Designed miniproteins, single chains, continued (3). Designs and how they scored, part 33

Each design is a single chain, and the fold is of that chain. pLDDT is the mean over its residues in the fold that is shown.

## One batch from the design tools (miniprotein)

Design m9124
Fold by ESMFold2-Fast:
Order: structure tokens, then C-alpha cells, then sequence
Structure m9124 (fold): chain A 74 residues (1-74)
């Protein structure tokens, strides 16, 4: 699998690791497909925005370590 997740989506427990072959944009696409949500990479912020059940969740991307961690809910 190109992306591995743990924890609940939309909570601080949600985190992931991803393949070094994926760009942040491709990572957002893989998340959208795997979790059946709308995920977007925001290049200006270097963050992911995930839409679920009318809420927006922000996740920090670490491109060096290939990790995703929860930042905040909007």
C-alpha cells in the first residue's frame, strides 16, 4: 500500500505514513480514494485539507519523513 493510516479520521489520533514515490498532490488523491473523503493539498500552506461530514480537518505534511499528522479542525 502506498499510504498507511492509523487512528480516526478527523481526530488528533489520525496519522499516516506514505511512500516516497508520492507527491503531496498524489497523496491527497490516494487519501480521497482509500477513505472515501474529499482531500486536497494546499501548496501555499504545505498542508492537507480533508472534508468529512461537513467539517474541514487540517493535517500537517512532513515531506522529509513522509508522515501526516493532525493539526486542527476549521
Amino acid sequence: SKVVFSGELGSPSFKGTYSSSLSPEELAEEITKKLNVAAFYIKSENKLRILKDGKIYIYQIDEKNKTITFDKEL
Scores: mean pLDDT 82

Design m9125
Fold by ESMFold2-Fast:
Structure m9125 (fold): chain A 100 residues (1-100)
Amino acid sequence: MTREDLRAMAERLRSTVPALIEKARAALAAGAEMSEEARADLELGARLLAELPVEEALRRLLAREAARNGASEEEVEAIRAASLEEIIARELGVPAPPAP
């Protein structure tokens, strides 16, 4: 996995996730059924994207999901402090890109 691959993946997340949240909120407004948890996650995601830079909002959402899946407090803090490229590298089980 190259740095360029990780950067491309991070850029895709930065563009795709906001669009998906907007689409999901539009579907909810049109009467789509959602669980209470999904609705809460959607509203949190929309709020974070409105208040924070997209990368920071994505880190917060990923940290929340990790915590929900039983990640330790240390792992959750690592996600909140990491770049999107580092988070993607970790999920794929590849080395983080070397520091510039």
Scores: mean pLDDT 76

Design m9126
Fold by ESMFold2-Fast:
Structure m9126 (fold): chain A 67 residues (1-67)
Amino acid sequence: SEVEKRVALRELKEVLDKVPEISDEQKDAILEAARKLPSPITREDLLAVVRAVLTPELAAKVEELLK
């Protein structure tokens, strides 16, 4: 669903914005990769994108905030 995909991307953006160590370039890369995921977007798909872009430490912080 278009609506469910938009909700997932908005929630991801809000989580990324809560981690000040993540750069705007990294946030944009994660969100662009997430937009290319098939709908519906799963939590596992989002975490895979996050882990591909961020360090393990930063990815763990995002994983804890993303429910």
Scores: mean pLDDT 81

Design m9127
Fold by ESMFold2-Fast:
Structure m9127 (fold): chain A 118 residues (1-118)
Amino acid sequence: DAARAAAAKALLAATLDEARRRLEELAREAEEIPEVQELLRRAARLAEEARDAILAAATAGDAVRTLMRARLEIGRLLDEAARKAREAGHEELAKRIEEAKREIDAAFDAALAAIGAL
């Protein structure tokens, strides 16, 4: 129903907003590696665009599909960012990016489980 759809969209949007904040923070930490910083900023922008698309979604199902697409692309960008950071000799930054990916994925899984319980 409309109330369940609104609750689902709000939860997914909030989850993407938190992911965006984490990604912007990591981008600041990656100042010395412009290529990595660009990938992290692209991931943050994708999270923002996905949030806006979710809020505009006609159904909870459309919102979930948007989140799943964003999750896959954000994950790809984070994997590339971690690889490039490691190749540049910034092992600790690579580990922080990998940690953030796990935490973002866990937050997405928790949000999807909560929607399934609505």
Scores: mean pLDDT 89

Design m9128
Fold by ESMFold2-Fast:
Structure m9128 (fold): chain A 110 residues (1-110)
Amino acid sequence: SKAVSEAEKQRAVDYLEAVLERIRSEDLSEEDKERLLRVAPAITARGVLRGLSLEEVLAILDELIELLKDPSKKLELEILIGMLYIDAGVLKITHPELYELLLEKHEELV
């Protein structure tokens, strides 16, 4: 585990949950959705390195997979998942089991 505070972990979770809620919101413009999707990969990958649990990361990915079932959101979410997979390359060294799970999720989406 990384030496991170519980406050930093909670902040990462709150940011990811806010991103998911905003993506699902019909009040957001497509430009705002794109901006939020660009932040989510960095927060997710860095959040794991900062001490998010495997369960927390997988729950977030499962929500993103459910959103991909909406054809109107597919492109943006495929880009997000691709970026998460690329960023997760760091996890191959530090958390190899999590990396394999993220790879499996990415292949499920492709």
Scores: mean pLDDT 51

Design m9129
Fold by ESMFold2-Fast:
Structure m9129 (fold): chain A 80 residues (1-80)
Amino acid sequence: IEEIIERLRELIERAEEMSSEEIIKEAIKLILEASEKIPSEYLSKFIGFILRLIGLELDGASPEEIAKEIEEFIEFLENI
């Protein structure tokens, strides 16, 4: 899980060089990889994060807004 957290942090650092769609797609991939490594009782929260990222894409959110959502997911992973 620590490797996934590091990759998510790297994604946030690269956010200024990426489109919102690219950031969201990479974030969803990492969230799905993390879901395979955590207890199943947390799956509903993982689905919630994915749905929020999809909502941000539909709303045309900025890379900064998407990065903030990813940071909240990292904090969630660190507190499991």
Scores: mean pLDDT 79

Design m9130
Fold by ESMFold2-Fast:
Structure m9130 (fold): chain A 61 residues (1-61)
Amino acid sequence: MSTIQQIQSLLGQAVDYARSGDRDKAEQLAKQASSLLSPFTGQDFNSVYSVLMRHLDGVLA
């Protein structure tokens, strides 16, 4: 499994938990996804990161 796929899976689960009202689990999963992004440097990965974080902001706000 690719790291990007793992990050998207975690964010998808976070969105699902937020919609069900379990905000604590949603935030925990979002933090795990963010941690997986920290080893990567520059490149198009920043564009993917921006899109994913925009999705996350919609859930957490």
Scores: mean pLDDT 66

Design m9131
Fold by ESMFold2-Fast:
Structure m9131 (fold): chain A 87 residues (1-87)
Amino acid sequence: MLSEEEKLAKEAEEMIRRIHRASAVSQEAALEEFDRLLEFIKEKKVKKELAESIITYVKQLIESNRNLSEEVKAEMIERADEVLKEI
């Protein structure tokens, strides 16, 4: 991995941890932190391969999250897939 890709991966990992912590507070807070992750991928023009890796990992964490409703999980997963189609 190039150093810039490693840096982007670490920033994404921190944002994913924020989503998990926010889900313990409220579903709305989790959605706000999730939106920040999606905007980060778009704004930083993350390479498709790295973006796919990040999205796959966050989707896996969303599916295993016990604080989020199934409806909110479905919404988050759909929005993540839409971002992958745009890049």
Scores: mean pLDDT 83

Design m9132
Fold by ESMFold2-Fast:
Structure m9132 (fold): chain A 72 residues (1-72)
Amino acid sequence: SEEMIKEMKKIAEELGVKDAFEEALEEILKVNPNPTPEQIIMQAYYTLLERGEEKKGLEFAKKVKEAVEKLK
């Protein structure tokens, strides 16, 4: 899980959405201390959608899903 979060953070940095990812992660961890990768992806997507960056949210979700398949 910690290694997966690190990989997600790297992908967010590459896409220029690290701030949105950190905000989403902080928000989800306030209500769920053990979020699934899918829950983190969804929270980050909605954070980016709220900021008007839906296309970046979709790209982030796609890249993270590809990374999750490699790490399992």
Scores: mean pLDDT 81

Design m9133
Fold by ESMFold2-Fast:
Structure m9133 (fold): chain A 83 residues (1-83)
Amino acid sequence: AMEELEKKIVKEALEKAEKIMKEASKEEIEKLVRERAKELGIDLEAIEARLAKMEEKEREKFYFTAIAELYAMKLAKEAGLDF
């Protein structure tokens, strides 16, 4: 039950991240990345400095991962999970 729920959450989060990366504006993507950074207690200035030094492909991968993690956490909380 737990493993199946975790797989469903991960799948839905990845599907959301893929859709956002394809359909959303750069401003919307950056807003979601900043939201994830705030959840982790990461300094936004440090994140922006790091993103500015990244190649475009590395930056896209970073955005995808951050958005996927953000949605995984939102879906987990909606399901009553705290991990």
Scores: mean pLDDT 77

Design m9134
Fold by ESMFold2-Fast:
Structure m9134 (fold): chain A 79 residues (1-79)
Amino acid sequence: AELFRRLAEQAQGALEITQKYYPGATDAQKALQDTRDASLEAQKAIESGDKKKYEEALKKTLEYAQKATDELEKIAAAE
């Protein structure tokens, strides 16, 4: 249960750092926001016992996390 809360906290931390040092990296910021929000939805689905909502939220979390990784890699490659 704590896993998705921690993932949301990590995504929020990465978002705040990215906003501070790369304010123009809007795609990376969006992907980090989406990862945070999807992780919180997955946490709520686990707490409610809704397996179908959990499956959809997990799929979205993985999709947005991949997008966030790709966008952060683009920032790293540009340095």
Scores: mean pLDDT 83

Design m9135
Fold by ESMFold2-Fast:
Structure m9135 (fold): chain A 79 residues (1-79)
Amino acid sequence: SFLDEINKAKEYIEKGDEVKAVEYLLKAKELLPSLPSSQLEKALNAAQELRDLALKKGMPAAARVAQEIVDELKKKLAE
């Protein structure tokens, strides 16, 4: 699921592995079109927390992909 991929990305950010973190963030991003509307707010909160964690850990590539996920979720919530 989207949250499973986000949780894996978080695990790798905490381990200092940006390459694996980006891999799981890209997998989460691929799941965005199929996310039900009932899960969008929870997904947005999780993606925002992960973006902030990546920024705190000095992982610009992971932060960028997390921000792309945040932007797409905000767009879906505005519809």
Scores: mean pLDDT 86

Design m9136
Fold by ESMFold2-Fast:
Structure m9136 (fold): chain A 84 residues (1-84)
Amino acid sequence: ASPVVAPVAEILRSFPNEGHQLAFLRYVLREVKRSPAVLEGKPYIPGQPPASREELLAFARAVLEAAGLPHLLPAAERLVDEIV
């Protein structure tokens, strides 16, 4: 499992409402797309291809499951589709 899933899930849970949680998730998903090395807790690697839709969906699912927010999965899938 990615070392960033647990800390991202903890931050996500700290937000007061679903709108703020989804805004934070959108930000994180954009960063993961730009730099998939983030999934391994590593700095940006030049020349690395962007994260695939499948990688972003797997990450979003893992974060939401770890955060106890599986009801946000349909909204997260829409965010991934907007970013890809």
Scores: mean pLDDT 80

Design m9137
Fold by ESMFold2-Fast:
Structure m9137 (fold): chain A 81 residues (1-81)
Amino acid sequence: TGLDTGDPLVEQVAAVLKELGIEVTSARVEGDTIVIEGKYKGLLDPKVVEETILKEAPGVKSVRVEIDEENQTVRVEVEKE
């Protein structure tokens, strides 16, 4: 599934995204940054995604969310504390 990184923060962020209706397609760790990609349906507010991750995932320093509304995909970058 690509989520078997052994990093509990990756699993926690992926769980938050799934609760927001995002189908997680990939997750990887690039140094101190977690990169998660997913698909969504309808309208997705990147601010809601950012705020929910910051609230629900302790140990997150910053969140970057990129929405591709033409392809209905999202890319989330999480910087570790």
Scores: mean pLDDT 79

Design m9138
Fold by ESMFold2-Fast:
Structure m9138 (fold): chain A 88 residues (1-88)
Amino acid sequence: DISKKIAENLLKAGVITEEEAEELAKKSTKEAINIAREAAGHPPLSEEEAEAAEKALRNAIRVRETGELTEEDLQVAREIEEVLRRLA
């Protein structure tokens, strides 16, 4: 589901084709994150960094959909955002 959202956003940005977006939507969230980074001109994340990014995205989506925010969720998201910013 997150992979589908990433594929849709990349397709709207014109950086991938409709066929590539369909295949991307079938891939794991970690693979989709790295494909999105490469399409944006960034280096791919390590396995560890991709796992952290996936967890952050899942937590952010849950918070956005439910409106429930814990202090731990905020701290985890902030730490992962810092890692992602450092890699840019």
Scores: mean pLDDT 67

Design m9139
Fold by ESMFold2-Fast:
Structure m9139 (fold): chain A 79 residues (1-79)
Amino acid sequence: SAAQQAAQATERLLNDERLFKVYVAILKLNAKYGYASIGEISKETGLSKSTVSRILKELEKLGFVERDKKDKNKYYVIE
């Protein structure tokens, strides 16, 4: 069910320290600027841009963020 998929995604997020850290950084940056860039997330988290890029793909797959269609460096929180 959709509820079971959402619960599994949430458990994945809460149990992966780096995934959660990147997600919190995106929330902060979206609140401040309306979007989060890979470079700003890298600075906020202290993780490399390559690590941030891999984590963002996982967060997008889990349904927590979406990538901008025109600027591949920008990410938004899904509400």
Scores: mean pLDDT 85

Design m9140
Fold by ESMFold2-Fast:
Structure m9140 (fold): chain A 71 residues (1-71)
Amino acid sequence: DDAARRAEAAEVFYRNLLERAQKLIDEGKYDEAIELVQRALDLTEQSGNPDLAAAARRALEETQKLVEEKK
């Protein structure tokens, strides 16, 4: 089941990218954090899992809001 394996791999990568992005935010590396979240979104959109894609879009929006607040 290629679709199931692809979705599982995308979910693992998505979680890893979000953890790395959160660490970058904590370090004040906002541009790098946004880039990682954007990559996570692209990955989830290609995975065919709409729930992950929706979660990734929300994560991107929240990261952008946080960056705007911190400036």
Scores: mean pLDDT 75

Design m9141
Fold by ESMFold2-Fast:
Structure m9141 (fold): chain A 55 residues (1-55)
Amino acid sequence: SEDDEIRVEALRRAKQAVEERLKEHGDDIPLAELNAFMREEFQRTYAELRARRAA
């Protein structure tokens, strides 16, 4: 579905953001913090992509 495509894209972008953060501070970032960051990036990106489609 279109929603599934948007979710996949949001997840891809969230993963990219996490990889960038790990490159900078990997050893200093707790797993729980990385998981929270990934979730926040996914939610933000998903909302943005959905808003663009709804306009």
Scores: mean pLDDT 80

Design m9142
Fold by ESMFold2-Fast:
Structure m9142 (fold): chain A 98 residues (1-98)
Amino acid sequence: MYEELLEKYGEWLRDKSKKLKEEDLKKLKELIEAILNKDVEKVKEIVGEEAGKELEEGYAKLEAELATDPALREAYEKQVELLKELLEELEKLLEEIK
C-alpha cells in the first residue's frame, strides 16, 4: 500500500546517485516516518502534492476496506511492520555515516 511511494522515491535515488548521501537517506527516513504517522502534509512536502493526495485518498479507502475485510487488515499490519524494519535499517545507515 505504501510501496508505490517508496518505489517512486527509490527510483529517484537510483537515478540520481550511484552512492547514497546522508541527505538522501534522511529524506527517505522522513518519508517513511510520515507514512507510518499518516502525516499527509509531510508526505506532500517530500514527494509532492500529487503523491500526497493519492496517499490521502488511499487512507480513506483503506479504512473502509479494513472495517470489512480481516485478511486485508492482516496484510496492512504486515506492510506497517515492513516499513518499520526499513526505518530501522535507514537509522543504522545514518549512524554509520556519522
Scores: mean pLDDT 67

Design m9143
Fold by ESMFold2-Fast:
Structure m9143 (fold): chain A 64 residues (1-64)
Amino acid sequence: IDEEEVKESLKLMYRSVLILSGIPKDVADTAAELKILKGWSKDEVKKALVEQGVDESTAEAAAS
């Protein structure tokens, strides 16, 4: 209910912040989805991004 709206807003904001920080759009979108919608930890998000072929440094920045 309210949680759905909050998650949607947080996902969009997190994605936008990452993109503005220089993270590629596809990486930012994936990181935002995993972190905000799925509630994964920073370590899990970083690991998932690396598995998708993202640079470890970029994945770490996107997960933080």
Scores: mean pLDDT 79

Design m9144
Fold by ESMFold2-Fast:
Structure m9144 (fold): chain A 68 residues (1-68)
Amino acid sequence: MEAKIEATREFAREALARYEDPAERAENLELLDAAPDEDLLRAYEYMEEGDKRAAAAGLSLTNEDLLK
């Protein structure tokens, strides 16, 4: 269970690392670290299902969209 929660945190941290504003990135990282395990576990379930489908459809496209 905790391994899934930590994977969610790592995934979110990697996504937040793409934020241009370091202040917004720091705020969101603090919110992520303060998030209860229950919320992170639920997010993991939704994220994993969506991530697998997004990867099949185009992981690079998602990254390009985030850069804009």
Scores: mean pLDDT 62

Design m9145
Fold by ESMFold2-Fast:
Structure m9145 (fold): chain A 81 residues (1-81)
Amino acid sequence: MDDLLVQLVVSIVRAGYEIAQQHGREQAEKFIRSVARALGFIWNLTDKEVEELEQLLLEGLDIGLERGVDAAERYVAQKVS
């Protein structure tokens, strides 16, 4: 189960990074927030857990924008391992 969560957050952050590169950070943030809310619905997460997931993914995005996508992927993977 943990390996699937790692793969999922890495994939979301990578996609967000690509959106930020093509359409800017604001569009990437909207994407990340939409995905976190969708996962919250699917996994029956609390509002607080959805907010924590949004913050994790947005922190990963910002790390990716500063240090590259590989750094973002390592950060989010480490936080959910």
Scores: mean pLDDT 85

Design m9146
Fold by ESMFold2-Fast:
Structure m9146 (fold): chain A 94 residues (1-94)
Amino acid sequence: MVDKQIAAVDAGVARAAATLERLGVDSPEAREKLAKMRADGREAAEKYAGDLVKILQKFDEGGKELAEVTSPEDAELTTTIGKNTVANAINEAK
């Protein structure tokens, strides 16, 4: 199951990246924040045996950092899309 949850985190970050490109706020700084969000989300998936709440908390933390290099509105939309992608992928894996 951990491998499925890691795949869900990767899918969530990929959708977040696509959202940044669509919004026109895709920058090296924003991509660096997404890379950190991916790393932290993957670690949470491994450490907490796929506790969805812990994984989504890492996305919320990454979204706050993303807001510093984009905007609060763009970061919130991007983070929400990423979180929904993770939740849907994990629910389908059950």
Scores: mean pLDDT 80

Design m9147
Fold by ESMFold2-Fast:
Structure m9147 (fold): chain A 80 residues (1-80)
Amino acid sequence: MKLSEESKKAVIEGLEKGIEVAKEKGHKAAAEYLLELADKQKDPEAESALRAVAGAVAGASSTEDAIKGLEQALEELKKQ
C-alpha cells in the first residue's frame, strides 16, 4: 500500500489511537473508532486501509489479538 505522506501520517495516528481505545474500551470500540476515522478520510486509499484494519479488529478473537494486529499493521505502514 502506497499512501501520501499526509494520508500515511493520518493512518499511523489513527492506528496508534485505535490501540489506546482497544486497551481502554476493548476491540469493538477500537473498530468503531477506526470506521469513524475512515469516513473522515478524503484519500480513498487511506479510507480503504482504515476500513480493512477496522474489519480485522472487529473480527479478532480477543482484545489482545486485535492489539497485536494493530501493532503489526502500524509496523508495516511505517516500513512504507
Scores: mean pLDDT 81

Design m9148
Fold by ESMFold2-Fast:
Structure m9148 (fold): chain A 99 residues (1-99)
Amino acid sequence: MMLEKIALADAKFLGLSPEELARLQVEEAEEALKEAEELKKKFEEEPDGKIVARMIGLLLRAITDAELALALAEAGLAPEELGERARELLERARKLIKE
């Protein structure tokens, strides 16, 4: 995925460990999901196709980052706390899509 390439470039540049990478991915996913939730509220008041496109992009980013962080935590390469946060983010994204 494109995010994996960005994360790999950042890891090479910054010398990040798997734990540090997972933490960054969770933080980026949290920010992306928060912005998507705010955009959904705006769309309900003022429907605009540009808002929908932005929401889809943010949701894909949040899901991708959270899935990668969860995979690292499940592999024992990152703390279980990051895996729990990733699972919560995936559940929030799923609820946003279902509605």
Scores: mean pLDDT 78

Design m9149
Fold by ESMFold2-Fast:
Structure m9149 (fold): chain A 88 residues (1-88)
Amino acid sequence: SSKRELARQAARQAAADISVVGAFVDGQLRIEEARRRAEETGDELAGVRGQAEATVAAMEEAARARPDLAAEYRQRAEDARKRAEAFE
């Protein structure tokens, strides 16, 4: 029935929202690790690249969790990827 269909859609959206939050939390932890490593080694360029790569990974994961928002997340991933490539 339509009522059961709406309930299933709501449950799937809630699970997807939790997955997006997880992707962003993991991304922030990786950004912080890249920053700490750069501070320890003095390699600022490696730190910037690592932060950009972590951002790409988080945005791609968020795009998989929320296909309805995938275009926005993938655009942010592309922007971060271009930044990482600039430091190769």
Scores: mean pLDDT 79

Design m9150
Fold by ESMFold2-Fast:
Structure m9150 (fold): chain A 80 residues (1-80)
Amino acid sequence: TPMEKLEEAMELVGTAWHYLTQGDYDSAISSLEKARKIAETVDPEVASLVQQAIDYLKQGDYDRAKSLILETIARLTELL
């Protein structure tokens, strides 16, 4: 269901946040790319926020990426 997909996306975003707190940016990006693919099928806004976080991580802007991940978590919490 769309709800189950949002829950899976939340778990993947949470995993990415954990990797970010450890400075493991490559693993964080991998987890976010999985979350984005799932989110694309249920909520385009969540998918857009996740893609923006990935883009900032790839640019080395970790503070903006963290902010976007927290915004993604807030959005997913509203939907769940």
Scores: mean pLDDT 87

Design m9151
Fold by ESMFold2-Fast:
Structure m9151 (fold): chain A 70 residues (1-70)
Amino acid sequence: AEEKIRELEEELERVEKQIEFARDNMKARIEAQTKDPARKEQLIKNVDNGAKAAIEVARRRMARKKAEIS
């Protein structure tokens, strides 16, 4: 049981890092390529909101799997 919980926690950490890496890369590209300040702000906000939603979904999914094991 503990080993499976650890594996789920490690999987969640990998997924969160992957989402954060993709978020940061996209924001860097928006900063470099977008000259309009209003559009830049909107695009960055959309990327941040998308990343937060993806992390929340991943955490909820892992919490459910942990509950099934515990």
Scores: mean pLDDT 83

Design m9152
Fold by ESMFold2-Fast:
Structure m9152 (fold): chain A 80 residues (1-80)
Amino acid sequence: LVEEVEKLGKELLEEAKKKGASEETLRRIQNAADAAVEALRAGDRGTAALALSSLLKMGKELGASEELIERIERALQEVR
């Protein structure tokens, strides 16, 4: 799961850059991805779920691909 979340964060960041997202938005994506990874490594499922929920919201707002959104949703379900 940690590896998948790292990959999801990277892919969302790449998609956001291609869509011209602001530096602030890119930083928020990176922070949420890092928070999710750190929480998962610490066994803090609650914090991981909150961070993944934030990534999901940002992905939907940016119009990320349906495939990427589904993968984020699946990761979120695994930590709940």
Scores: mean pLDDT 83

Design m9153
Fold by ESMFold2-Fast:
Structure m9153 (fold): chain A 91 residues (1-91)
Amino acid sequence: SKKEEELKKAKDKLLEFFREALKEITGEELPTEEEIIEKLVELAKNDPELLQKIMEKVVELINENTTVEQQEPLREAMEEFGEKLEKKLKE
């Protein structure tokens, strides 16, 4: 459906923003969602201030690079990403 396509694009765009933020702040290039999640879990345990800076940069990139129409699917993508991150933190 059109909504499923918009959600997929939002998920891809969210991962692009995380890659950009991680590269700028940490210098690391993390091409996959799994590598991004693993790094964010590591930072949540070992460097929560750096994780906060990355999250702030991702929010900045969303606000600067997305339209109002894209922001609702991005919210859903962020919620799903957050659930994956929380699950890994509990492992």
Scores: mean pLDDT 83

Design m9154
Fold by ESMFold2-Fast:
Structure m9154 (fold): chain A 55 residues (1-55)
Amino acid sequence: GERAELERLARQAPRELARLAGLPEDASPTEIADRALAAGTTVEQMRAAVEVATG
């Protein structure tokens, strides 16, 4: 499902995505994915954020 894809993407840049989501930098990929889903963040938006974070 979309939550699993958000978690997979969060694992690629967890610290930067946690920071963008307003979470502590030690937030887990699961916590980042849960926050993204609650905020209505799409897989496409998360992928774009990962691309920015990873170069």
Scores: mean pLDDT 82

Design m9155
Fold by ESMFold2-Fast:
Structure m9155 (fold): chain A 81 residues (1-81)
Amino acid sequence: SLDDLIDGLAFAIRKLAEEKGPEAAVQAARNAGRSLKAMGLTPEQMELAADRISKAVEEVAGPEAAEATRQAFLEGYREPV
């Protein structure tokens, strides 16, 4: 399901932030945003994903890292095709 996909993605990006630092999470989030756009997610679904991912990162890396990760994810989504 979409919910399971988003939860799995949030878990994986949180794990990257924890193990390799916030820069790794930011890069992974940008790539995820690109991939989910290519899969046809709506803007509303992308905002939901961004919220869940940023909240997961905040728990291990704090609010500044969470915001950077959120912005990278949305940038990936908004990149011109």
Scores: mean pLDDT 85

Design m9156
Fold by ESMFold2-Fast:
Structure m9156 (fold): chain A 75 residues (1-75)
Amino acid sequence: KEGIEAARTAIELLEKVIEDPSNSALAVAAMLYAAMSGNEEVLKLVRQAIDAVDAGDLETARKYLEEAKKVVEKL
């Protein structure tokens, strides 16, 4: 499934965003792949995680990342 591959790539990129919040290109790429997944829940969770990173709340960003991983694992 093409959507699953895009969703997995979005999660991998989001993990890198949390590890290096200063790299805005990774955040843009994570959002792009989340949108390409066609899964609205993945897109929502990735967006919320990036918003948390931008707010400096890495704990909340990690919670959204873990929720997004659970959604992708069920695809």
Scores: mean pLDDT 83

Design m9157
Fold by ESMFold2-Fast:
Order: sequence, then C-alpha cells, then structure tokens
Structure m9157 (fold): chain A 76 residues (1-76)
Amino acid sequence: MPEVEPLSEEEREQNRKNWEEASKIPEVKYSAAELIGRSFAGEGLPEDVVEALKKNGVEVPKTVERAAELGRALRP
C-alpha cells in the first residue's frame, strides 16, 4: 500500500507540463508521455534525463520525487 499521499490534481497537471517541456530538450531521448509514465511507475528518472534537465536549467520538480516515492511504495 502507498505510504505517501497521492499527488493532487494541480501537482499532476504541473508534473505533466514539466515533462512536456523536458521532452523538448534535444538530449532527452524520451517522449513526454514516456517520461510521465516512468515518473509515476516509480522506475526512477534515468540519470541522463536528470543531467539534461540540470544542464538546460530545468529544475527537477519535487512532485517528481513524490511520484517516484509513491511508485516505490507500490513495488514489493
């Protein structure tokens, strides 16, 4: 069972917008839909994506950390 509260509607919408912007970065090889799916699946962000975001001045949102924690809590 998830030990953390689920993301609010506003957090989910902001997370989606942030991933849409991230998918526009040439170094990011993933589509916005795939990045959103990975963040909610708790598979963790690929290090390449995190580095590309930092290099392009895009801060990794704290909502992504919440989504990853929720995903990890759902894994056995």
Scores: mean pLDDT 60

Design m9158
Fold by ESMFold2-Fast:
Structure m9158 (fold): chain A 66 residues (1-66)
Amino acid sequence: SEVVPLPAGSVLTLGGKSYTVLGGFKFVGANGETYLVLELQDADGKVHTLRTTEAQLKAQGGVLTL
């Protein structure tokens, strides 16, 4: 499966909250699902690691510019 780096400096909006993308990557899992692993900084400066699928993020109304 291909691992694709994701650029830093993008903004993820999810659930009415904005996060600064510090970096991450995407890859295709064993069942053909596309996974996203994102390092995010919230408005309080706290760093989070988000692991999700592209389908789940889209279903939640999240938008990530790659």
Scores: mean pLDDT 78

Design m9159
Fold by ESMFold2-Fast:
Structure m9159 (fold): chain A 58 residues (1-58)
Amino acid sequence: GNATRAGAGAAAGAGAGDAERAKELASIWMPQGSEGAREGALAGDAVAAGRGAYEGGK
């Protein structure tokens, strides 16, 4: 496959999917608040940004 095409889709999808999942899980698992959701969303966004930056920074 084409790494650039796959990488772009994976970076966008990974960030969006991970953030969404973390937000929903934190709402269910952590009735105390969404601190975990925020951290998970930031981590997911950082993963997507890291992949995008890695590709773009290259």
Scores: mean pLDDT 53

